Designed miniproteins, single chains, continued (4). Designs and how they scored, part 15

Each design is a single chain, and the fold is of that chain. pLDDT is the mean over its residues in the fold that is shown.

## One batch from the design tools (miniprotein)

Design m12493
Fold by ESMFold2-Fast:
Structure m12493 (fold): chain A 94 residues (1-94)
Amino acid sequence: NREEVLARLDAEIDAAIAAGDGERSVRLTLLKTLLEKGIISPEEAEELLRLVRAGASMDELAATLARRAGLSEEEIRRMSPSERIAEAAKRRLK
């Protein structure tokens, strides 16, 4: 499953780059990095990939990651997308 999800992410990153979709390629690269580092599971990566395919912004993606890592809605609202990602990673890499 993990290898299959990584291969799918690589293919979609390549397709986004070929299409000139820099925003999509950045979001997909984030998912690949988080999966490679073990911060998210393959199942979580597939759910987040569905959000990217549905047009979810970096803000929405980062908020979803933070919620899954146990942050409150109040904490999420006061954080930037990069702060949400960093805090989620910290909580999962203990």
Scores: mean pLDDT 85

Design m12494
Fold by ESMFold2-Fast:
Order: structure tokens, then C-alpha cells, then sequence
Structure m12494 (fold): chain A 74 residues (1-74)
């Protein structure tokens, strides 16, 4: 069970990753960069304050975003 303090930011990042799937490639890159920056900040916070399970979930979200962009670039 994720704390509410992580649930809301993770959902916002996931919504941006989903937007990357839906927009043209020229718009996808800046949306991805914004989502990645937010996810990286959340990962840094989780590494300092959260259990490993939360860190793993944030890392999985970053990995998902990277996979979505890779598919978009193919």
C-alpha cells in the first residue's frame, strides 16, 4: 500500500507517460522529459525517506516511461 504522499505524484507522472503515447513524436519528447524529471525527483525523495518497496515502484515507473519513449521512437 503506497502512502498518499507518493500515490498522487506517481499518478501525475503516469498520466504524463500516458500522454506521451497519445501525442505526435515532436510533442512526446518534451512531455517525456518533464515526466522523467518529476519521476527522478520522486525517486531521490523515496531513496531518502521511503521503504525499498516504494523506491522499486518509482523505479518501475521510470522504466515504463523509458519503454514508452523507445516504442514511440521505433
Amino acid sequence: MLPESYTVPMQAIRDRINAVRSVPLDQAVPLYQEALAEAQRLLQLAQQTAPQSVVDEVQALIDEGNAVLAEKLA
Scores: mean pLDDT 79

Design m12495
Fold by ESMFold2-Fast:
Structure m12495 (fold): chain A 55 residues (1-55)
Amino acid sequence: SELDAAAEVARGAAELIRAGASAQEVADYIRSQEGKLSPDLVESIRTVVTAAVEA
């Protein structure tokens, strides 16, 4: 399902952040997943991940 895909993308992004990945690396990962999700879900994931990296 799309929710399962969104959860997988969010998990991957969170793992990259935890491993010390740069904001650019996390952004590139999310961009590579854009074709699998609706624009609204991509925007939601990017907002949460950007806030986490900036914190």
Scores: mean pLDDT 72

Design m12496
Fold by ESMFold2-Fast:
Structure m12496 (fold): chain A 59 residues (1-59)
Amino acid sequence: GLTAEQLGAAAREAGRAARAAGGPLSDEQVKEVATRLRAQGLDVSAEQVRAIAAAVGGY
């Protein structure tokens, strides 16, 4: 699980990606966001990124 601080960082990155995409993230975009977050030391799965992106980019 993510800490509140890690969740905040993931939400910001997923929100930025969704804004750049102009809508919901594709599976490829979710994987890309997860890869970037893991490179920053956040242990996130693609499923967690998808859930966060859905929650943040809902409308």
Scores: mean pLDDT 74

Design m12497
Fold by ESMFold2-Fast:
Structure m12497 (fold): chain A 65 residues (1-65)
Amino acid sequence: SLADYVARLRAELEALRSQNIPELQDEIDRLLAVIDDFEAGKLSIDELVLASADYSSALSEYLRS
């Protein structure tokens, strides 16, 4: 379900955040904030998807470096 997907995404982001990777901290915090706003009904699923895509782009950039 969407709720299960969001819960798993949050857990993965919080686990990665605990690794204290400086290059990813801002992007992780940004996506976590978007998840919080989505769960609070402040943002649409389309906005969550776009934020997730931005995070994935940043992660790919980091892994390529």
Scores: mean pLDDT 86

Design m12498
Fold by ESMFold2-Fast:
Structure m12498 (fold): chain A 68 residues (1-68)
Amino acid sequence: SMQQQIQALLEAGQRAIRDLVTAGHSRDEIQSVIDLLYKQAEKRFGKEVGEQLRRELEALADRLLAEQ
């Protein structure tokens, strides 16, 4: 279903952000990856889904970096 595909993309994005933080990438480098994932989600599922994905990944990145 579309919902399963959106969830899979979110989970893949979350894994990518965790890996980038663990590897010591900067917040700006992480934002570049988030922006790429936003464009992919917007193109595939529409702007609302893309914006939701971006907000969730940005919040995750900020949280993980604050915990280090």
Scores: mean pLDDT 88

Design m12499
Fold by ESMFold2-Fast:
Structure m12499 (fold): chain A 100 residues (1-100)
Amino acid sequence: SELEEEKEKLMTYLGGAGGYLVALGEMEAADKVAEAVRLIAQGADPEEIARAALEAAKEARKAVEETIKKKGETPLGRLALEAVKEAERYAKKLLELTKK
């Protein structure tokens, strides 16, 4: 189904974002992203997954933006920011599908 395909895409982007967050030392944000991945793996309700992923991605984006602001822009920081923005986009898409 479209919901299953979008959950798989979200899991991929959350995994990528989590990896970059760990590399940046943003462990609290990485843990929240990992919680959203665990919800997908456990077959949780799509709306619960989407809301958890969206919250995690928004908090992670704020953390990455603050790190870039304080330490300056690096290639790793740019990749992390792109990854968390993509995770947020796919979380929003999944959430919209749960409302239809």
Scores: mean pLDDT 86

Design m12500
Fold by ESMFold2-Fast:
Formats: sequence, C-alpha cells, structure tokens
Structure m12500 (fold): chain A 86 residues (1-86)
Amino acid sequence: MELQKKIEELKNKLKEEAETFEKQARDYSRQLDIASEGLKKAEEEFKKNGEKYQKAVEGLSRVRDGLQAEYDELKKKIEELKKAIE
C-alpha cells in the first residue's frame, strides 16, 4: 500500500518533468523552424546581394545547429523519462 502510493507520487513527478521537457522541446522546435526559415531567406538574399549577408548566414547557421542539438538532447531526456514512468 505505502510503496504503491510512493510509486504513484514518483510517476506523477516524472510526468510533470516530462511535460516540462515536452514544452521546452516544442519551444526549441519552433525556434529551430524560425531559424531554419531565417537561414533560408538569408541564403536567398546572399545570392542576390553578395557579401553583406554572409555574416548573417553564418550566424543563423550556428544558431540553427545549436537549437537542433538542444532539441535532440531534450527528446532524448523525454524518452528516458517516459521509460522511467512505464
């Protein structure tokens, strides 16, 4: 009885943590989409206007790569939490 109650409390805590990471993953996914769109637009502008957009393309590429890494790590943590809940 007591052990089962403690397990349910831990499961609820893990579910809350998983929900928090899922919200963060959605935020990173949205930021990644925005960064990817911005990079694509900057690449188009670079082709039209040359060197003046080169720095922007490089900067946006780094931001996108960083967001992708964070998103991948959060998805990994979410999967680990789901396994722990099960």
Scores: mean pLDDT 75

Design m12501
Fold by ESMFold2-Fast:
Structure m12501 (fold): chain A 89 residues (1-89)
Amino acid sequence: MVEEKVRAAMEEINAEAVKLAETYGGSNSPSKEVREKLEYALLSRELADIYRRALEENPEDVSPEAQALADLAEARAAALREELRAKYS
């Protein structure tokens, strides 16, 4: 079913999100490392979704730049879901 295929695909993406979130969530302060992770996330829709999830789990690390990236990540995640629905419809 379409929903099952979309869910499976999103689950794969979310598994990678957990890995990056664990790496990012180890930092208590915005640093050069965090900034580099933000830049890397902008290179991929999947990575953008990963970063948004990390921010949700670690709100203490939220900065204005991180909020802007979260908004971008949410938009990209929504676009990805629509692409997957269209693909499996």
Scores: mean pLDDT 54

Design m12502
Fold by ESMFold2-Fast:
Structure m12502 (fold): chain A 90 residues (1-90)
Amino acid sequence: MEKEREELRRKAIETLRELGAQEAVDLVERGAPLSVALDVAKRNKDLDPDQLGELAGQLMAISGALQGWSVELIREQSDGVKRLELSRAK
């Protein structure tokens, strides 16, 4: 469990660094949840919304597989990412 969470966190940090979301990376490194880091990332104009959406989707899919979460929860997260993208466009 702990090792799996560490791997997911490390992967997410690497992806956020590749996107140039240094503020979000700093938050995750300080122990903030990935959801908080994604909210901070939505305010960053330099982020690619497609890559941000893919990252959130991948994390939800992995969490669903490991924890037995429902497909509905994964879909709700996907909708949340679309809202984040739309908010960024405004």
Scores: mean pLDDT 58

Design m12503
Fold by ESMFold2-Fast:
Structure m12503 (fold): chain A 100 residues (1-100)
Amino acid sequence: KEKIEEILRKIEQAVALLSAAAAQSDKERARKLVMIEASLTMVALLLYIGYKTGELEEAAKIAVKELDRIIAELEKNNVPQEVIDLVREIKRLLEEMIEE
């Protein structure tokens, strides 16, 4: 229960940090960062719907796979380490929640 709220809050924080980075970036970099934000927002929506429908475990399993792809894109685009660390923490919390 508390873990899903923490996870969603951390996703919002990661999106905010990416939005700030995009605003300070050139057009091409900003476009790539906005696409990563869209992917994180999709993960948040998936988890929220899963939570509301009682399918949170299934949603979390899909989200973990998507977060691996997102982490690779963050690393490829030289995003600040704080954002990468935050997304890795989100993945860790989801994995812990699946095990409970």
Scores: mean pLDDT 85

Design m12504
Fold by ESMFold2-Fast:
Structure m12504 (fold): chain A 81 residues (1-81)
Amino acid sequence: DEVRKKTAEKAREEAERSRAEGDDVAAGYAQAIADLVENTDADPVAVSRTVATHAKSRGHDVAAEAAEKIAKYAEELLKKA
């Protein structure tokens, strides 16, 4: 599925960016989204928003913002599919 592939790529890019900036927590959340989207049948938008909500509830606002960005990217891909 092209939507899953592109969403996982976007999540990996966010994870690498976060690691480069020294934010290993945000990188971990973004990597979890990439792994879930690539390796399961979970909805890419739903899983990304669930991760965003979890990160925000734990006080990881930067991670939550990155996860929301991934979710919006997946939504835009689905509108074009």
Scores: mean pLDDT 83

Design m12505
Fold by ESMFold2-Fast:
Structure m12505 (fold): chain A 66 residues (1-66)
Amino acid sequence: EAERILEEAEQKRRELEQAVQRALAAAAQGTPTIERVALAEARKAREEADAFEAEARQRAAEILAE
């Protein structure tokens, strides 16, 4: 089951990374204000994805240690 948790975390990270790239591409077509907002949202999403992956790996390690 630990493998599934890690796979889900990795999949979610990839999906959020793709969303970040799309947001940056969309921001390039907008006004400077829209660009700044999109970049801030993209960064926040990236940080959330990294935190989720870290938590999933920690949880998987705890399951395996049992």
Scores: mean pLDDT 73

Design m12506
Fold by ESMFold2-Fast:
Structure m12506 (fold): chain A 67 residues (1-67)
Amino acid sequence: SLREELEREEAALRALEAESEEELLARVKERNPSLKDEQRRVVVETALALHRIGLEFLRELVRRREE
């Protein structure tokens, strides 16, 4: 259901935000060793922003369906 998807996305963002910047950058480095540190920071920042936007979108969909 849409609510279950929202709960999963909230848990995923919470888990991601619980990691330090260093830990997140290390994961990006492991997956993309050819990227420079500045580029890896952009990847982390973009991923966090996209998760927050997606969560906000899902919350609005749940709100409208439950009214």
Scores: mean pLDDT 78

Design m12507
Fold by ESMFold2-Fast:
Structure m12507 (fold): chain A 64 residues (1-64)
Amino acid sequence: MSHEERLERELLVGVNMVAVAVMKVLGIPIPKDLEERVDAAAADPLAFSLEELEEIHEEIRKTL
């Protein structure tokens, strides 16, 4: 894995975690499956592809 791919993965995981945390603080309802996937990616970022992490990010954006 390239250094850039690792940084992109870590950034997407971090952004998704922050987005979910902010949504919870604002009282925006989050689908449980989406929250579980974000938590799983945070626990093991390498178990997810960049495409899978981008799909999670898009689902978060659609929930906003």
Scores: mean pLDDT 80

Design m12508
Fold by ESMFold2-Fast:
Parts: structure tokens; C-alpha cells; sequence
Structure m12508 (fold): chain A 77 residues (1-77)
């Protein structure tokens, strides 16, 4: 089983990889929406599994930031 710290770091790496894919597809609104849903699902799963409140709060802040970024990307398309 992953520790909270290992889960947190693994989640950040996976989110970064998905964000790079989303930015590469920024001119395709459907691809952006699909990748965003994958990122949000990944973050929600990690948040539910984390017991450390500081790490959980950091992922919740990241989730809100990703939602805002996705809306901005879609508004520019």
C-alpha cells in the first residue's frame, strides 16, 4: 500500500502528465473536457484515500485550480 506521501507524489506526477496532454490538445474542446474529467477523477480518488489533512487540502486547492484553468482554456477556444 502507498503511504500518504507516496500517494500524494504519484498523484501530482499523474496530474502533471495529464495537464501536459490537455494543453497539447487545447484547441480541441472535447479532448480538453475528457482529459479534465480524468484529472478530476484522479484527484477525487486521491483526496478520498489521503488521511493527512495538509496533503488533502493541497490536492483540493489543485483541483480548484485545474477547474479554473480548464474553464479559461475552453473560453479561449
Amino acid sequence: MLSDEELFQQTLQQVEELMQQMLANRDNPEAVRQINQQILALLDQAIAQLTNPELRAQLEQLRAHIQALTEAILALA
Scores: mean pLDDT 85

Design m12509
Fold by ESMFold2-Fast:
Structure m12509 (fold): chain A 107 residues (1-107)
Amino acid sequence: EAAEEAREAARRAEEAAREGEERGGPSNPLGASSGAAGGISGAGGYASALIGERRGRREEGARQAARDARAAAGSAERAARAGGGGSARLAARGARIAAEAAERAAE
């Protein structure tokens, strides 16, 4: 049970970080669920057509994604501490990495 909770939390953290990356990455605009929670991982990016204007939007989205990822990482860590074993700790580590990536994107 603890391992499953950690996986779910890690999935949420990855989803939050990924949503941020999709905002800045080359992806189909399909499923444009207007989410305030969006940031960027700063991986490939896209053509810097509107650097100044998009910087503000990216920072706001990244901060929201960082908050969501951090909350999910905290949940995963609690599940891992509850005795989830190796798989739960691995999931918690993944969630933490996603949260840190989102925070760096917010910088």
Scores: mean pLDDT 54

Design m12510
Fold by ESMFold2-Fast:
Structure m12510 (fold): chain A 87 residues (1-87)
Amino acid sequence: MSPLELAEELYRLLKKVAPEELHPEIDEAYETIVAGIEGKASKEEFLKALNRLLRVALLARHRGLMSEEEFQKIASLLGQIERYFLE
């Protein structure tokens, strides 16, 4: 998958499992990740956005809002996006 496809799948999964009050944070972080992939945001902003989405995933997992399979998929997507951009 392209990095944009990875980011879109991550966004879709997080919006499905996260509570409604976290959706604006997911939306903002997703926009920053897309901008980073397109070369329109700094590496620092990109990493900060990935960390925000990881925090959302951890909160949803802690509240029992996602399965282990869903969490592992989200963690895998986050790692793939980070490796594509940084390594």
Scores: mean pLDDT 84

Design m12511
Fold by ESMFold2-Fast:
Structure m12511 (fold): chain A 106 residues (1-106)
Amino acid sequence: SPEEILNAIFKALEALYSKVREILDKIAAGEEVSDEEIYRTVYEGVKEAADILKKAGFSKKLIEQVFDLAIRYVELEARRRGIPQEEIDRLVEAMRKAKKEVLDEL
């Protein structure tokens, strides 16, 4: 049903944004976060989100579109929080890499 589809999207985005917020909060607090830690944390969120969407019957193409929108939202949110562009670029690169690797495994 449409309600089940929307609930799957909400749960997938909640799983992804939970992990992304963890990284954003560390960066906002002035903590040094390695590229490896950013990638690992983001990969966990992308993997969980992809599994939720796959179980809900989403095609690989639709899952990719959901992630592309999520990446755009995260970039806007990080910019709104005043995070430096260099740090935003690192996070976005990690998200794009995680998206590619997770989609290749679907």
Scores: mean pLDDT 88

Design m12512
Fold by ESMFold2-Fast:
Structure m12512 (fold): chain A 92 residues (1-92)
Amino acid sequence: SHMTEEEFLAELKELFQKHDTDGSGTLDKAEFRAFFDALLERFPGWFPPWLTRENYDGLFALADRDKDGTVTFEEFVRGLKLAVMFPELINP
């Protein structure tokens, strides 16, 4: 069975919102790490083998384009797409 991109994004959004503990619509680094842990547990094997817990800070930095120390869901999705296309951005 294949999950559609829309179904996958809906699952990501649900997990994102569960980890937004202050209801700000954004995740800080600590919330992001917890979110990504839950994501890897829920979707084992869905991500490239190199995209692991070791890459959290790199992925967060790539998503946090304005460097405000928080990421929106849209910034996270953009950062994830960039990391998948260009692994060298977070794994030099």
Scores: mean pLDDT 74

Design m12513
Fold by ESMFold2-Fast:
Structure m12513 (fold): chain A 100 residues (1-100)
Amino acid sequence: RLSEEELRREVALSMSLISLSVLLTALEKGILPSPEEVRRVFERAARLAEEAGLPEVAEKIRELGEKAVEAIEKKDLEKAKKYIEEAARLLAEAADRVVA
């Protein structure tokens, strides 16, 4: 069970990183994702960090998600990209801390 839970956690964190990377690629191509889609991606990422025992990382991801959604609503692709990159960095760091 322990190794299965660890593997499932790694896969979930990796999937969240991939989702954030897809949003970054869309923004790089000038494609504006919906505010709802961005909110959904960040909410899932925050929940995964929380389930991994990192509530401080989850809170920071939720904060960045609100800022990213606001940037998308204002069509500020540069700011949206910055907030998504920061969230991806936090998840990558969280993955390193959780591998035990």
Scores: mean pLDDT 79

Design m12514
Fold by ESMFold2-Fast:
Structure m12514 (fold): chain A 80 residues (1-80)
Amino acid sequence: MLKPASKEQIEKAIKAGIDYLESLGKLTPESEEAVRELAEALGNVDQVKAGEAARRLKEASGLSSEEVAALVRKMVNAML
């Protein structure tokens, strides 16, 4: 079972998520906020909130489900 992430690990996840969105040309204030919410939920091992944040990110950014999954993997890897 993963331990809750530190603030520094959550900040690394946020950076990884923002960098990925910017690389796709899909970084907006709304998608940035969704990435921050997703990073906090992933760092706190809150699967329900992570799912909600991922859905909002998809709606805000227009990312495909596969691109959202890639984003989540990049964020989780940045925390490890």
Scores: mean pLDDT 82

Design m12515
Fold by ESMFold2-Fast:
Structure m12515 (fold): chain A 78 residues (1-78)
Amino acid sequence: MLSREEAEAALAALEADLEALEAAVAAGEVSREDAIAGLRRGLGELAQLRAAVTDPALLARIAALEARIRARIAELEA
């Protein structure tokens, strides 16, 4: 299992990656297909992180980010 500090750092990095990807999509720097692929990769990384943590607050943050990413994928696929 990851330490709490390592888990928080990993989650913060994933949150930052999502924000950077959204900015790139808005700027037209990334195709819709590449954005969806990046978001799906992020879901895989979050699933691994979720398996490595037991802290309820971190699990809640992971669940919120997973929900946000899933909603965005659905929006981009429409």
Scores: mean pLDDT 84

Design m12516
Fold by ESMFold2-Fast:
Structure m12516 (fold): chain A 80 residues (1-80)
Amino acid sequence: LLELAEEALKQLEEKGSYSGEFEYKGVRFGFYVGDGLGGRVLIIVEPVSGGKMLGATIPKEELTPESLAETLKRLAEKLL
């Protein structure tokens, strides 16, 4: 997840958004990271099988590979 979060932040700087996939506890999730309003970044996670989705926002100044990876895991855990 940390390496994926590093790539996502690089793509966010270059393109303003990134979509990818990761596996957590045997479940495959899609995620989106994009620029939001008021200097915040929007993060969305959903199972690739469909159903529920969850979102979070982080101030861009607080967005690191570590904070993104932890947010992705937290949202995935809530969807299990």
Scores: mean pLDDT 81

Design m12517
Fold by ESMFold2-Fast:
Structure m12517 (fold): chain A 57 residues (1-57)
Amino acid sequence: SSLHEEFRRIMFELTRAMLRRITLLSQGKPPSPEEQKEFDRLIKKELEIEKKVKEAK
């Protein structure tokens, strides 16, 4: 379904964001405000898709 495609896309983007965050933390640097905003945006999108999946069941 289209929801599965959106879920895969968002999960892939979240994985990339997490890997970058881990890399920065391993260098002793906190994530930048821009990276934090992007991460928050992706989390919000993932929650939105989860709601749609739950409602479709």
Scores: mean pLDDT 78

Design m12518
Fold by ESMFold2-Fast:
Structure m12518 (fold): chain A 63 residues (1-63)
Amino acid sequence: SRFDDYLRRIDDAVRTADNYDDARRRINGIMDQVRQDSSLTPTQYTSVHVYGMGRLLDFQASE
């Protein structure tokens, strides 16, 4: 689904990022696409946003 695709793209962005700033930039780009995607429900939008922020916090904490 479109929702699952966004979660996978967030995982890929974190896995392939060079550093925290790179990961944040990539995730922000994905979130900009999520905001513009009218096929997502408000609940799906919130879930992707929370997931992305959680992955960034984990990245920052683990270094």
Scores: mean pLDDT 81

Design m12519
Fold by ESMFold2-Fast:
Structure m12519 (fold): chain A 79 residues (1-79)
Amino acid sequence: SAELIAAWERYAFREALEAAREAGAPEEVLRTGEELFKSQPTEVALREMARLAEEAGHLEAAARLRQVIEGMRATIASL
């Protein structure tokens, strides 16, 4: 159902923020992602965070965010 997908996306986004923070993503990157999550599709928020983290040299954080994006795509494709 749409409600279950939305709940899972909120959970996945929160876990992605925590993983990116643990990997050293700057607070500005995390804040940008949270603002985008309020108005844009979840994948757009995650992609922008990954791009900004990579540009800032935080490659591990960017990699973790991209893993979440791929997992999200795989989950949605299997529904």
Scores: mean pLDDT 81

Design m12520
Fold by ESMFold2-Fast:
Parts: C-alpha cells; sequence; structure tokens
Structure m12520 (fold): chain A 75 residues (1-75)
C-alpha cells in the first residue's frame, strides 16, 4: 500500500530528526555526525529531505549535512 509506505517514510523521517537533534545537542564532531547519519541507512530521498531540513535548523552542523547531501548526489 502506497499509504502505508508513506506512513513508514514519515516515521523514518521523525526518527532521523530526533537522532540528529540528540547528536547535535550533545556536540558530536562533524566527522562522527556524518558516520552516525550513514549508519541510519535511510533511503536517498528521505536522507536528502532530512539533511536539507537539518542544515537549516542546525547551522553549526551544516558541514556534516553538506557532506551527506554531496555523497547521496554522487550516487
Amino acid sequence: SEEKRRELVEAARQAARKAIEDMVTKGIPVDELVKAIRALKLDPETALEVANEARERYPQAKPAFDEVIAEIKAE
């Protein structure tokens, strides 16, 4: 079901947003933040959406999100 798929994608986005917020608030270094985001194994589309939102919300961690976005676009 496409509706069920959209619900799962939204749940994954919410989980990723919470994980990113926790990591950023703990002051995780850029390189470790990139590794942690890779470990979430998000779909490329979901990863792009979450990374774009996060770099606007957390400008201090922008370099990590820029790297993730660049890696996704290189594939």
Scores: mean pLDDT 78

Design m12521
Fold by ESMFold2-Fast:
Structure m12521 (fold): chain A 105 residues (1-105)
Amino acid sequence: DIAAARAALLELLDLLGEQGADPAVLEELRARLEAAPDDLEVLREVAYRAGRLAAESGASRAVAELLGRIVEEDPSPAVRALAEALVAGLLSVTAPAAEAAQAAR
C-alpha cells in the first residue's frame, strides 16, 4: 500500500521534471521520501509540496491527468491520501488567502 503510493509519487515527480519544474526542489522531495520510505505523513508532506510545485510550474493539468490514472488503477487508502495531499497543494497556490487563514489558526 505505502510502497505503491511512494512509487506513484516518484512517477509524479518524474513528470514534474519533464514539465520543467525546479530540479533542486525535485531532488529535495526525492531525498525526503528516501529518508522515510514507509512514513505516510512524510508521503503526504511530499505530495502536498509536489502539488504546489506543479501549480507554480504550470504543470497542473499533466499532473492531474496522471494522478487520475494512478487513483483509478490503485484506489488504496495510501494512494487516496497521496491524491488528497497533492490536490491540496495544487489549490494552495491558487487560493493563498485561504492557506493564510488556515495557518493563522
Scores: mean pLDDT 78

Design m12522
Fold by ESMFold2-Fast:
Structure m12522 (fold): chain A 67 residues (1-67)
Amino acid sequence: AEVEEEFAKFDKDGDGRISIDELLEYLKSLGYNLTRQQVRDLFDTDGDGYIDLEEFRRVWEALRAAE
């Protein structure tokens, strides 16, 4: 529920995708100092500049595991 709720805050058009910039802003709001390049290297493996809910969930779980 929480991960889908956070994703919906950035997926404003309801297409099921958020941009790398939106993810970076979210991570920064949580106190994580990641660069756009680091986010792309970790999560945007196909290079399309977008992250779907499943990729966002993996980010969320990875951050919680590191905390």
Scores: mean pLDDT 71

Design m12523
Fold by ESMFold2-Fast:
Parts: C-alpha cells; sequence; structure tokens
Structure m12523 (fold): chain A 77 residues (1-77)
C-alpha cells in the first residue's frame, strides 16, 4: 500500500524536522519508507510497520538529544 507507506514517512519526517535539519529529516524519512516497503513485501502487518517507524524515529530523536538510543527504543517497544 503506497499510500500507507507515504503517510508513515511523512509523519516521521514532520516529527524529525523538530530536531534535525530538513535535509536530514528527508533522508531519514526515505530510509523509513524503504524499510516499510521491505517489511510489507516480507508479509509484516501495517501495525508492525508502524511500530518499526515509531522506534526508528524515537531512536533518531534520542541520539540528537544526547540520550541513550537503546533506552529510548526499549521504552517505545
Amino acid sequence: DEEFVKEIAEKAKEELKKYVSDEEAEKLAEEIEKAAKEMLEEGYSKEGVQKMADVYVAVEIADHLGLDPEEVAEKVL
């Protein structure tokens, strides 16, 4: 579902833009979009793809804020 993948990437980009540059947010959103497409091709659910995107965004924000990425990932999972 191209629409779903695009929506996930756009939401991630908007959250990331609060913490990183527009160029970096776009690059990270493209990585999330690629991962989402691959997961859907492997048969993962939309819920699983959303969870992956949420973890990815949380880890990137944590790194930018100087927090431990592993600690933030555990909290989101």
Scores: mean pLDDT 78

Design m12524
Fold by ESMFold2-Fast:
Structure m12524 (fold): chain A 99 residues (1-99)
Amino acid sequence: MEPAHPLAGEAAELAIRAGVEAAKKAETKEGLSLGIAGALKGAGGLAESTYTKDGRGAAQTALDGARLALEAGRISGSEEAIRLAEEAIRLARRAIEEA
């Protein structure tokens, strides 16, 4: 089932996945904490993309989550988390521009 704001929802889903992958590979409390924060922020963006009329706000929440996940991925050395987070940032920025 697709979100009401598809690009924001896709960005949010990628931010969740990036945060989870970073947290799984984290060897430090900082990497783990940022990975979890990125995933939770992404989950908020996904909910906003599905249940609200604010597509721009949903995309911004997804972007914030993706940025946290990117930092977590860098700290954890997770190439997969970095890849997913960079794609999430790209889609979130596009969703903001198209809103």
Scores: mean pLDDT 85

Design m12525
Fold by ESMFold2-Fast:
Structure m12525 (fold): chain A 82 residues (1-82)
Amino acid sequence: GAKVEVKPSKDKTEREIAVLLTAAAIRAIGRGSDEAAKKITEAMKAFDEGDYEKAIKYLKEAAKLDPSLKELVDKAIELIKK
């Protein structure tokens, strides 16, 4: 899990997803939930690749590892699901 950059999207939905995922990653790191932060990073990569099913899977795994992320994760999943 190396450092990753979040790129803003022109699309409002993509931007909101990026913000939520970034907030979830920051919260996980702040709480010492390193494995949850890695799962969020993997979800961000999957989302960027267009693999929405994989992105949702990693986000659900992150929320299981750190339940405090659940609100941010659930909102991001809702925005990914069209």
Scores: mean pLDDT 77

Design m12526
Fold by ESMFold2-Fast:
Structure m12526 (fold): chain A 75 residues (1-75)
Amino acid sequence: MVESLEEAIEKAKELFEKYGYPIRLIAYVDGKPVASVTIRSEEDLEEAVKKLIDEVKKSGYKFPILLDAYYRGRR
């Protein structure tokens, strides 16, 4: 789980290093997916995470948020 934008960016970087690119990053609140973004390159990562968190906040949700990487057909 992440409690700030800075932690969200760090978590996203770890998921990219671990699972490879591209990834679909999903934000969960209370066990439900509330927003997602596809990150295609490391250069787009920080901007995509900022947009994801802004969408979560605009929808009325707050930290803490669970971030996870989703891959079709692998895990």
Scores: mean pLDDT 75

Design m12527
Fold by ESMFold2-Fast:
Structure m12527 (fold): chain A 68 residues (1-68)
Amino acid sequence: MIEKIKELTNEIAKRVNEALKSLDDQKIKEVAEFYKKKLIELGFTEEEAQRYADRLYESIKKAKEKLK
């Protein structure tokens, strides 16, 4: 279980970095959707997964805005 969480964290970090380098804000939505799907697969409820995905989306958006 811990190994799966570590793997997910590494994959999300990679996708976040790619979204930050991209000029296409659609990539931020794709990262959030991927995170939601993976959290549901790990046993989170759809409501919990959506809340975490929304927070990730907002965090990436704010980080990207600061880099411009």
Scores: mean pLDDT 77

